# Ledger of designs, part 48: designed miniproteins, single chains, continued (3)

Each design is a single chain, and the fold is of that chain. pLDDT is the mean over its residues in the fold that is shown.

## One batch from the design tools (miniprotein)

Design m9630
Fold by ESMFold2-Fast:
Structure m9630 (fold): chain A 87 residues (1-87)
Amino acid sequence: STPEEVKAAEEFLEWLRTELGMSEEALAAISGAMAKLGRVIRDDEDLLEAIDVAIEMLREKLDEPGKELREKVIKELEEARRKIEER
């Protein structure tokens, strides 16, 4: 990723933090999904895909310790996805 791509991703994460009030755990999950996708978030479609990947990654770990925290983060991501779609 280029410095410009990193800045764009940080600006989207800051928007999610300030406008949607997302937790650091949810933001970290989105960051992990962005890294897995290997591309920048440029628009709402890219952001929705990153959220969907974050949810899938967390669901794959529901049989591991920390299930309750992961379920909470999944619900937060599902709510954020709905709010973004309503824009």
Scores: mean pLDDT 75

Design m9631
Fold by ESMFold2-Fast:
Structure m9631 (fold): chain A 70 residues (1-70)
Amino acid sequence: DPAVEARKLIEEADKLEKEGKFSEAATLYRQAANLYRELADYYESQGDTVIAEVARAEAERLEKKAKELE
């Protein structure tokens, strides 16, 4: 489940960020963003445009967070 995997990556990234390991945290946030993009593409293919847009927004937030940590 990409959503469950993404959440685990975010939790680990949050922990790394609290430890001051910003580059490692950024890597995990980017991996989570990629999973949300896959999820968005999946829901778009199923006609679930609202869920797809929410997933894309989450991916964008995670990418911006990763960029801010680098």
Scores: mean pLDDT 86

Design m9632
Fold by ESMFold2-Fast:
Structure m9632 (fold): chain A 101 residues (1-101)
Amino acid sequence: SSSIEKRIETVFLLLEQIREAIENKDILKAQLYVVALSSELYLIARELKDPEIEKKTEEFVGLLKQAVDALSAGNYEEALRIVDEAEGVAREIAELAKKLS
């Protein structure tokens, strides 16, 4: 559906904003974008009602929280590495969502 495709597009846009915030060492912006992105993914999971998407959404949100924790500790390279891992999970969620739409 068109609505799911737009939500997936928003997810990848928010991931880019999180990456930019980390590169700029802006902890507050990174935290705000993580909250926004988590909300979008929970809305996708609620709409599709698929257990695998729900599980991958929890994994993804957990990775983003780890990235923010690394950023808060001053571990910028580790924060970016974790965001790269989260992007992989987001891609898996996108593929599953497209198959279920």
Scores: mean pLDDT 84

Design m9633
Fold by ESMFold2-Fast:
Structure m9633 (fold): chain A 80 residues (1-80)
Amino acid sequence: MALATVRASGLTEEQGQAIRDKVAAVPGVLDARVFTGPDGTTTITVLAEDMEAAREAVRVAEDAVKEFGGEVVSSAVTEL
């Protein structure tokens, strides 16, 4: 299993949820969650079956952030 985290700025709450839904549709994603912090930063957390699924989820999330006009602040993938 792997854990992925993408942090982004410049997104609405609805856009964050739309990204979460896109990420949840990636094969091998087991769970996807989105949080909006008090600083307006959106955090997308993904639990995936393997590192390949986690990296694909990050790519989908980063692409969607940019398409909505947001900025990717950071991304990380960790094997569990």
Scores: mean pLDDT 85

Design m9634
Fold by ESMFold2-Fast:
Structure m9634 (fold): chain A 69 residues (1-69)
Amino acid sequence: MEEIRDEIAEKAEKLGFDPELVERIRAGDPQAAVEVAQKAGELGTKEGDELMRLVGRFLKEQGLVAEPA
């Protein structure tokens, strides 16, 4: 399950996201994961869409539900 966190961090780094945000994801910060999902969605790229999907899985595995909007 921690593998998902690592995958998210790697994809975010590839997309040029802030290193601090990537580090927070690696630490398992769910707030950082939500922020990455929002930024990925705003990117408007297919790679960003895939990143959002991974974040959704990560949040669900932690027992957190994605935001309604």
Scores: mean pLDDT 74

Design m9635
Fold by ESMFold2-Fast:
Structure m9635 (fold): chain A 97 residues (1-97)
Amino acid sequence: SSDVDQALDHIADMVAHLTDIENLKKQAEEASKDKEKGVETTEKYLKQAQEHLEKAREHAKLAKQLGSQGAADAADAILEQANELLKQTQEIYDKVK
C-alpha cells in the first residue's frame, strides 16, 4: 500500500501545483493591465509559475515510478494542463514586455 499511497500523494501535490499555476496565470493577466509595473509583476508571476511546473515534474516522475499505469496517466494529464497554463502565462508576459 505504501508505494500506491505515495504515488497518490505525489498526484495530490501535482494538483496543488497546477492550482498555483492557474492562480498565477490569473494574477499575471490582471498585472498585465498595470502601465507602470505590469511588465515587472507579470515576469515575477511567470517565474513563480515556472518553479511550480518544475516541482510538478518532480512529483510526476515519482508518481510514475511508484504508482500504477492509472497514476502515470493522471500525472501526464496534469503535466499537459500545467504546461498549457504556463504557455498562456508566457503569452501574457510576451504581450506586455
Scores: mean pLDDT 90

Design m9636
Fold by ESMFold2-Fast:
Structure m9636 (fold): chain A 103 residues (1-103)
Amino acid sequence: SKLVLSPEEIQERLELGKRLIELKKEYEEAKKKGDKERQREIIREIADLLGLSPEQQELLLELVEKYNLSPDEVVDLAAFLSTLPPEEARAHLAAMEEAERNR
């Protein structure tokens, strides 16, 4: 659905988009360097920017590390997790853990 946005809402979305693009580039560089600590810091910054709870941030970190997600996939997953109740996000992580264990 398309809503008519105010100039302020358009500007806020543009600034959010710019910050996400910068964070995705920093994440790709940290990933290329094998800097796991920097990768985690950037993932948490993306999660904070998208309004994720601490529990959702931990779930995002676990999923990104397990599946070696791209910068775009990290942002898409963070946005998806922000729409889920905490119990559904936990169930998703549990299902992924179980699938890995049964390899």
Scores: mean pLDDT 76

Design m9637
Fold by ESMFold2-Fast:
Structure m9637 (fold): chain A 98 residues (1-98)
Amino acid sequence: IIEALRKAQERLDATRGEEIEKQLAASSAEEREELALKELAEVIKEAAKILGISVDELLEKILKMREELAKKANTEEAQKALEETKKLLERIKEIIEK
């Protein structure tokens, strides 16, 4: 999964990385966050294609991995990171679906 995300990012960087970086540098903080979410959505879509699974299945696998890490760490900080990850994945799913 992590290797598929890395390969997806490499493919997108090779075609659009410089232009996206330039746009992010020129945007407000809120605009940069929205652009970063859209870029992450594209990375997730490409990673799902590389793995031959649906976007929903990939998001579920990422969430499960994060849940296991939080359970293993057994800290309040890890639980907070899990909640932030759930919010991020839900937002990415909305962008991909709409």
Scores: mean pLDDT 71

Design m9638
Fold by ESMFold2-Fast:
Structure m9638 (fold): chain A 78 residues (1-78)
Amino acid sequence: SLDERIERLKTASLEEAANIVADTAIETKGDKSVLEPIAKALRDAHGSEAAAQILLLAVPKIEDPEVRDELILAFTSV
């Protein structure tokens, strides 16, 4: 579930978090209702700089450019 993914993200390493974020973005096809809570949870748990690092690690793992754009938008909109 989304709540279980958010809990894993709070204690994950940057690489683990990037994998969870990329997998979630791909599985949900860039669904903002999922990605925005994830982006917020990462900023709240790790801070904005670490959240940006996670985004930079996650983006190259996503082949679909529309899914990449939605992930970037979710992380940069607040």
Scores: mean pLDDT 85

Design m9639
Fold by ESMFold2-Fast:
Structure m9639 (fold): chain A 91 residues (1-91)
Amino acid sequence: KEEEAKKLIEEVKEKKREAEKLAKEAVENPEKSEEYARKAHEVDKEAKELGERAIKLNPELSKEATELVIEAGSAAGLASMTASSNKLYLK
């Protein structure tokens, strides 16, 4: 159970990295930024679900899980903001 919770934390870390990569791709590819923002939002949702499950299995991981989920959400937010700003340059 404790080992399973640690594995979930590792999965949340991977989701954070994936969200950060999608945010970067949204900046680098303005024409596809909306697609990357949608994908980043899906990854953020997955990170939240994994984080909640990890906390349920081991409440001692609550701080680490919460911080990782916030970081994934911040990356998804950046991707969404980037997609919105690109509407100023793309018709």
Scores: mean pLDDT 81

Design m9640
Fold by ESMFold2-Fast:
Structure m9640 (fold): chain A 77 residues (1-77)
Amino acid sequence: SPAQQRRAQLAAEFAAGLDRLIAKTEEVSPELAEKARQAGGDLRTGAEGLRNIAKEVGLPQEEADRLAATHAALAAA
């Protein structure tokens, strides 16, 4: 269905953004990478957690905001 296609697209966009964040967090510490994975899996409350982790590892603000927005959109879909 169109709704399932939209959700699949959002999930793919989110997965790509999360993979980039996890790669950056793994350069910092295993504990931070684990926090990123946990926040990514928490569709209800993880969006702000992901944004904060992205900021901590020095991702551009625009990329951090995009990741959080995609997470929130996926949670709402």
Scores: mean pLDDT 79

Design m9641
Fold by ESMFold2-Fast:
Structure m9641 (fold): chain A 86 residues (1-86)
Amino acid sequence: LKKVAEAALYLAKKLLEVAPEEELLEAIGLLLRIIGEELDGDEEGVLELAKEAAEKIKEVASEEELEELKKYLKSLGLEELAEIVE
């Protein structure tokens, strides 16, 4: 997988883990949209959906979870996504 697609899928999975039950369908929808954009080869679309997932995670995740996620995103060179979860 391309680094952006790997990060987007990881973010969508993390959102599914931390989202409240009322938002699970929205989180699942976001995961499916990321898969669709990656299959279409739309790297910019994957990145925008990854940003959306990161913003949603920031709203619901703990500070410890956000710090771990930030380190992961920086390790992939995805500084723009890391800044969102800061």
Scores: mean pLDDT 79

Design m9642
Fold by ESMFold2-Fast:
Structure m9642 (fold): chain A 76 residues (1-76)
Amino acid sequence: MLLSPAELARKLLEGFGLPESLLPAVVAAAERATPAADEAAYQAYLDRFGRARNDEEKVAALGAIAASAAALRARA
């Protein structure tokens, strides 16, 4: 696997203009997250990110998104 959850987390932080200092927290959240089993579960994680009000909520949602994207790539 060429892209780990950590690499995906870094790209997500860059894409959303969030500080790279959040990377360790997002990686830790990805390791604890349950990857989305289907598109509905993945959309629920995206909705959680869109509703996030603070950095802790953003980190948790981004971790789940990164874990889900990594699992999808490993399966493909």
Scores: mean pLDDT 75

Design m9643
Fold by ESMFold2-Fast:
Structure m9643 (fold): chain A 66 residues (1-66)
Amino acid sequence: SDAELRRLAEFAVRLVARDLGVELSEEQFAEIVERVYAAGLELPEEDRVRGIFAVAEEEVRRYMEE
């Protein structure tokens, strides 16, 4: 379901940010989650988990590069 995909996006962003040592503001977190969720909707169901984590890592790393 879309709600499950959103929860997966939130989980992926939190996990990636923690593992990379990036502290996101609430606004940055919400913005990244929406982008990751939107990307996940474009993926086939079979690829969603892998794709969501890949997009989360890319988006969080953008904040590391400033």
Scores: mean pLDDT 82

Design m9644
Fold by ESMFold2-Fast:
Structure m9644 (fold): chain A 68 residues (1-68)
Amino acid sequence: RIVWESDNPLARALMDTIVEGYEAGLSDEEIAARLRAVLEAAGVAPPPEAELREMIRNMRAYIEEKLA
């Protein structure tokens, strides 16, 4: 659905940030902070924390299925 859009540099950076955080064993809070930093660097206003956490949970589920 909304995962692994290789042609979008921002989407790729967000996905890479979540994957790297997951593999490093970071908490959802730490991953959310890194996502905010990536969005700010791209000049994009970060969404509310609840939306970032939902995105992280959805991406975790996807990554867990791929890494199974």
Scores: mean pLDDT 73

Design m9645
Fold by ESMFold2-Fast:
Structure m9645 (fold): chain A 74 residues (1-74)
Amino acid sequence: GKSELEKALKEVDEKAKEALERVKSGEISFNEGGEEVTRHAMEVAKKIKDEDVVTEVMRHAAEKTSELMREALE
C-alpha cells in the first residue's frame, strides 16, 4: 500500500544520503556509492510482496543514484 511504499522510499533516501556523504569524504567512489544504494533498495524490495511497490522502489533508487552522482560532482 501507499504507507509501505513511503517507508521503503524513505529507507532508500536515507541510504542515498549516507552514500553521498561517504563519496564526498573520499571514503568510497561514485560507483561504489551507487552500488550501495542499489543493493540496499534490492534488500528493501525483497521484503515487499506488492510488485508495483517493488518496481517503484527500484525506480526511485535509480533516480537517487543519478542525484548522488550529480551532487558528488559539485
Scores: mean pLDDT 78

Design m9646
Fold by ESMFold2-Fast:
Structure m9646 (fold): chain A 60 residues (1-60)
Amino acid sequence: SSGNEQRKARQEAIKYADELVQLGGEDAAKKAGDILRTSLLDGETGYERAKAALEQLRKE
């Protein structure tokens, strides 16, 4: 189904968000949070790191 290709695209986006979170810093956290908000609430491996970036943004 078309959903399978979209899920793979989200996996790539989650991986990118995870890489941004691993870089550290405020700008990286903000961008990871934006990526998470657009389409990354699938509960995949990178999700938890991106979620931590959102929590960091809330504190700042």
Scores: mean pLDDT 61

Design m9647
Fold by ESMFold2-Fast:
Formats: C-alpha cells, structure tokens, sequence
Structure m9647 (fold): chain A 60 residues (1-60)
C-alpha cells in the first residue's frame, strides 16, 4: 500500500470519528436521542474500520 493510500485511510477514520462526535453532541437536543445515538455508533464503527486498516498498513 502506498503512503498516499495510508494517509487517505488516516483522513477517513478521523472524518468519521468527528462526524460521530457531532451526532453524540446533538443527542440532548434531539426529539429521537436513541436514533441519534445509533447513527453516532454507526459512524464510530466506520471510523474504527478505517483505523484498523490504517494500523494494519503500518504493520501494527
């Protein structure tokens, strides 16, 4: 895997992690906090998937 591909994986997991945080922050103001929490968890799972690919690419 090229360094550019590794850098892209890092950008992706950071982006999904940030998006998850936004949904979590909205929960106290949401009419459906359970649905917002579920969305946040889905984004965290995507972030973790890209993070694991990134770490594997680094040999970790």
Amino acid sequence: MSQEEIDELQRKFASYYSASGVWKAAVPYSPDPQLDLERSKQLEEESKKYEEQYLKALGL
Scores: mean pLDDT 79

Design m9648
Fold by ESMFold2-Fast:
Structure m9648 (fold): chain A 67 residues (1-67)
Amino acid sequence: MTLDQLLDEHLARMEEYGTPEEVAEARRLAAQIRAETDPLRQSILLFRLNALLVDAEIKSRQAEKAA
């Protein structure tokens, strides 16, 4: 999977599970990842994006059970 495909997939999932604020944060983070040339820093940013997605998905699933 290319980096662009991975980021597009993460952003699509964020739009499904996240709030507008979380989606905006994910888009900012994805832009930073695309601009980052250092592999270690890019990996750290990818970890942050993945953590944001996982948190949003967990909260979304909890909200479904509460409804």
Scores: mean pLDDT 79

Design m9649
Fold by ESMFold2-Fast:
Structure m9649 (fold): chain A 82 residues (1-82)
Amino acid sequence: SSELRHKALMIESTIGLMEIAMALDVKLTEETKKNLFELTKDFPEVKKLMEELIESHENKDVDKFVEISDEIKKKLDQILAE
């Protein structure tokens, strides 16, 4: 599962970059959104959460972004522990 661990790390790293973009009031590019959805194809449980994360970022809803970000990280940790 080295490939799954690598993809999970890429998702977490991208969320970190999204947190920085949120703090700087920078919108996500279409390429970043596309790449996030491609990464979540291997984690169907996370796909809906990723859609909510992107929506919260576009709406500048910091509280919801943090909540969903934490939920995604927790879910990825659970999947990788199996």
Scores: mean pLDDT 81

Design m9650
Fold by ESMFold2-Fast:
Structure m9650 (fold): chain A 81 residues (1-81)
Amino acid sequence: SILDQIRAAVDEFVAEERLSPEVQAILDDFLARLAQARTQAEIDAIFAETVARARTLPLEDRVKLLQALARVYEIYQAAQA
């Protein structure tokens, strides 16, 4: 499933990038919310809220979180093509 692909991609990113506990907590919440999403509008809202949370983080954490979100977004776009 698309959720399995997203989980695998995020797990690989976490293993390689050594994320802070705060970034890991935000990603865990993000993935939990995506697993419950049923509409494209809900998915878009989850991405928008997580991007807004990234703006409050230190630069290094913000960049890593946004990189993880970009990878997940690419998986969603590929699944719709």
Scores: mean pLDDT 84

Design m9651
Fold by ESMFold2-Fast:
Structure m9651 (fold): chain A 100 residues (1-100)
Amino acid sequence: KAEEAKKLLLEAARLLTKGILEGKLTKEQALELIERLEELIEKAEEKGLLSPEQKLELEIEIGMALIALGVRIATGIEGKPDEKLYEEIKKLLEKAESLL
């Protein structure tokens, strides 16, 4: 069950980074999802559900999402938001939380 939660958090983080790079998430949606992901990782760590290596892997994925967002802001490239992608990422995070 803990491994399933980690898998969902990794999937959400990777989908988030891809969505940011493809311009499918607004800046506000991206920031909200990054913050939610960070909260769930902290909660999983507090419950002893993550090894140090697993926590590092998730922290690297968050770093990648932040870099992607920074690049989009710096370049001024605008995309078309995809609300279905935003809802999919939210559902992955909600399912991960239910397993914590």
Scores: mean pLDDT 83

Design m9652
Fold by ESMFold2-Fast:
Structure m9652 (fold): chain A 70 residues (1-70)
Amino acid sequence: MPLTEDQKAAAVLLAKRRHPGELVLSPEEEAEVARLEARVAADPERAAAAVAEFEALLAKRAKEAEELRK
């Protein structure tokens, strides 16, 4: 299940909005988000729908990462 460019940008933007102190982007991800941000702005409805499902995936990833970190 590969994420579309809009899904990646929207998910990152939403995640930062909800967890700005917890989610830190790498320089590579920041550059990618800046590019995808324009695409997300062009299709905010599609981005919003995609981000909703990706947010759930991020929560699952965070739990797995937390367990592995311990």
Scores: mean pLDDT 61

Design m9653
Fold by ESMFold2-Fast:
Structure m9653 (fold): chain A 98 residues (1-98)
Amino acid sequence: DLDQQLAELEALIDEIEELLKNKSDLSEILSQTQILLNFTRSLGLPETPSMKKLEELIDKLRETTDPEEAEKIKEEIRELLPAFLAEVRALLAARRSA
């Protein structure tokens, strides 16, 4: 059911926004973000610039062995997440209005 799936995506966005607001552990935020990325793809939503950049940063973080580089990537991810969530929210609003 598309309406139910869109509601579940909106709930995930709200959850991630709350985790960011509460300065929660990045590992928890990334776990929820990966679920959101997989869900957006399953619905055939278009790839946004922030979505692509976020995936590149997550991959880079997984491959890095330098603690200083890891912290820089984590900061970039935290800074990018609000823009990514706003882009996904806009896509969901457009899909609901279609």
Scores: mean pLDDT 83

Design m9654
Fold by ESMFold2-Fast:
Structure m9654 (fold): chain A 74 residues (1-74)
Amino acid sequence: SAVEEEVDALIAESLARLTEALRAGDEAGARQILAEFGRRMAEIIERHPEHEGYVKRRAHEFAERLAALRAEAA
């Protein structure tokens, strides 16, 4: 669906931006990217509550990938 594609695109964009920020040692930038990601995901749920389950599952997978990125950046 278009909503699932929007969620997947947001995750891909956010992971790419986080990878750059973490490699640069930009913790403030990384925190800003995470805050924006959370806000945009919440907006998707608000507009499309029928997709809440999908958004939550993809957010969980995102958290796991973020943990791997942080381990690589350390």
Scores: mean pLDDT 85

Design m9655
Fold by ESMFold2-Fast:
Structure m9655 (fold): chain A 85 residues (1-85)
Amino acid sequence: MDKLEELREIVRRSDEIVKKIKELAKKYNLDAKDIILEAEINLGMMRIILGVAETIGEVSDKMLELARKLLRELEELLKKVEEKA
């Protein structure tokens, strides 16, 4: 997988995680407003990284490192919501 394909996959997975967090919060009537806010901020940052990479036609190592970190943070937020459900 090239760096741009990996970045697109990270953003796609991140969108799915945020959707899952929102679905679980709604389904189980969880007070997850702060978790949802943090998840949306992380997803927004990843979309900005992807937009910049697509505009310049290149993915730097720092962009990919940051995207991977943000994805890990989203996975931790999902786990916290699943533990409350």
Scores: mean pLDDT 85

Design m9656
Fold by ESMFold2-Fast:
Structure m9656 (fold): chain A 68 residues (1-68)
Amino acid sequence: SKENNEKIKELVEELQKKYGLSKEEAEKVGVLAVLGRHDEAIAILKKHGASEEEAREAVERLEKLAKS
């Protein structure tokens, strides 16, 4: 839905600010999470200083929003 797409964008922007991702990297994390490619999305977040738990939580939240 449009509302869930806005929430996905907000979370992607939050991750970009929190972990210092480039716009391209932050967008890639969102796309990978939506496609269920969790390991790749987690790897990008961890490269930028996210813990494994933080990265998993963020990716799961993105996937849940995409499926709703």
Scores: mean pLDDT 82

Design m9657
Fold by ESMFold2-Fast:
Structure m9657 (fold): chain A 92 residues (1-92)
Amino acid sequence: SMEAERARLRREAILAGAEAGVLEIHAYVLLKTNSPDEEVRRLIARLEELRARLRALRARARALGDDRTAAELDGEIAALEEVIAELRERLA
């Protein structure tokens, strides 16, 4: 059922969004403290893996015609890309 698939996708998107929020807070802490470069690099890797998962969820949302979930995932992906850029700038 498309309805059941959309409901499952919605739950997966909510959980992935919550994970993104936690990692964004962690990134903010690392950016505001003199955290080791190795710790910053590990967080970048985790954020890049999460970004790939969010992109896969967005593709599924678009395939199911779930424009609302796709738009929410677009916003979350954009926020993660900004955080990744800030962390990379700190390592430059």
Scores: mean pLDDT 90

Design m9658
Fold by ESMFold2-Fast:
Structure m9658 (fold): chain A 86 residues (1-86)
Amino acid sequence: SEAVEEGRRRKEEFERRAKELGLTPVVELVEELHRLIQEGAPEEEILELVKRLIEKLKEIKEKVDPETQKILEEAIEELERYLKEQ
């Protein structure tokens, strides 16, 4: 319960900051991931989208300021941890 609520808060904060910083492509992928999870999509589809999100975050990370890079690095680490726990 607590872990789920913490994850939700972190996701909302990340999405808010991403929109504020003009990271629309990342926001679109996060929204697509949320949609798939809510619709009960197969785990394979969810994992594939998570991998695509990680790649996009790595691409954008090299083009943004250091503070934004830190946020993206934290997001990448969380997503990679999710993949390893499957």
Scores: mean pLDDT 73

Design m9659
Fold by ESMFold2-Fast:
Structure m9659 (fold): chain A 58 residues (1-58)
Amino acid sequence: SAGERADRALAAASSGNFAGALAAVPAATEEQVREVHRLIAEGRSAEAGRLALELASR
């Protein structure tokens, strides 16, 4: 479900498992995936997790 994927994405990002966070948003566009990746690369894991959560939830 969307909620389960969102929870998984947030948990993965918060734990430093960035690959897992990205894997939880398979329906995201390439631009949205790059946005999450950029935030992760900049050390903004909380922001990346929130974006992944939003993308995974709806």
Scores: mean pLDDT 65

Design m9660
Fold by ESMFold2-Fast:
Structure m9660 (fold): chain A 95 residues (1-95)
Amino acid sequence: MEEKEKKKKAIEELRRALREAGRASDSGLEEVIEILREAAKKLEEDKDVSEFLELVAKILEALKQGAPQEELEKLEKEALPYHKKVVEEVEELKK
């Protein structure tokens, strides 16, 4: 039960960070990447969510560094299965 409350707070913090990322300059992107990595550490016991957050952070870092499209596509493919599980967990927390 406490685990669900911790996850809910971490997901709410992540949503806030992602909203800021949509408006962020280059300096704001660095802050969002750090928030995502910290959230991944807090949710370490949930491997699917933790790995998804790390992959999103890597995608944002690669974008900031001007990585080639091929590298970005590879990271996106790795993140896609975890994204579905995270969405399902968020829906369960609403109930």
Scores: mean pLDDT 67

Design m9661
Fold by ESMFold2-Fast:
Structure m9661 (fold): chain A 94 residues (1-94)
Amino acid sequence: MKSVLEILDELIERLREIKERSDPQTRSFLDMLIESLEHWKKLYEEGKLSKEEIVEKLKGIAALLRELAESHPAHREVFTEVAELYEEAAEKIE
């Protein structure tokens, strides 16, 4: 099984791939998510975030993204795709 750090790195790379094919507003949003994931990775490496806290944060962002998909029809597809990636990452870390 992949480590927590490897799973977070894979999530970051998949978000970067989505960013390359996205409009400027979506790119800015994805940059914010990537920065947050890189920060969580650093805190985990420093022992300041647990595996369980990372899983909770991933699930929380996924839930928020699903709510954003419902309220923003123009960005529904991208928010849903990103939510599914966060859910998948959380399941792999558990």
Scores: mean pLDDT 86

Design m9662
Fold by ESMFold2-Fast:
Structure m9662 (fold): chain A 89 residues (1-89)
Amino acid sequence: MEAEIARLEAELAEARARLDELHRELQRARAAGASEEELRELEIRVLEALLRALETLLRLARLKGASEEELEELEEGIERVRRRLEELR
C-alpha cells in the first residue's frame, strides 16, 4: 500500500506539473492572439492532462480511504472533463 501510494503521489505531481505547464501555454497563446484552431488544440491538451490528474487523484483517494462524497465529487469531475473533450474533438 505505502509503495503504491508513493508511486501514485509521484504520478499525480507529474500530471499536475504538466497541467500547469499547458495552462500557462494556453494563457500565453490567448494573450498573443492565437487562432481559434490553435486555442482549441491547446484546450484539448489541457483537458487531457486534467483528466489524467483527476483519474490519478481518484485512485489515490480510494487507497487513502476518502469519503464517499469526496469520491463522487472526483468521479463527477472526471465525467465533466470527458464530456468537454468529446465536444471539442
Scores: mean pLDDT 84

Design m9663
Fold by ESMFold2-Fast:
Structure m9663 (fold): chain A 62 residues (1-62)
Amino acid sequence: TIVVETEYKGHRFKVTIEGTEVEVKPIGEVTEESEKAAEELQKQLNERLKGLAQQKEQLAQL
């Protein structure tokens, strides 16, 4: 499990990475803007991690 703090679109987030799953939570006060930014970042990171893991497995089957 990896926990890091990052900044995206002017908001601070806590990113928790466990295996191929990523959870992004706003740090401090949660606003509609910070929640949307967290969802975007979480989706991008999850797609990247899953893509990397699946591509490695799929290429081995090709």
Scores: mean pLDDT 74

Design m9664
Fold by ESMFold2-Fast:
Structure m9664 (fold): chain A 81 residues (1-81)
Amino acid sequence: MDEWAYVDPETMLEQADILINGLKATPSGGIRGMLSQGLYGVAVTAASHGHLDTVEEMIRRAREAGDDRGVSALEKGRREA
């Protein structure tokens, strides 16, 4: 619980929402690759700090947005953390 002082789940969710919305707004092109890499990094960071429930919420939001690429990036980040 002391580690939570260095990683705020609310801030991590806000970062994921920005990237998910960016992917939803970008149907094709190289920028999609950069945004999915960003989601992977956010998921790795959250999972590495024990915020698995936060990563599950990120995945849920990506699924609701209809972004299969974002879901795959988040699931990979959770798995590889």
Scores: mean pLDDT 75

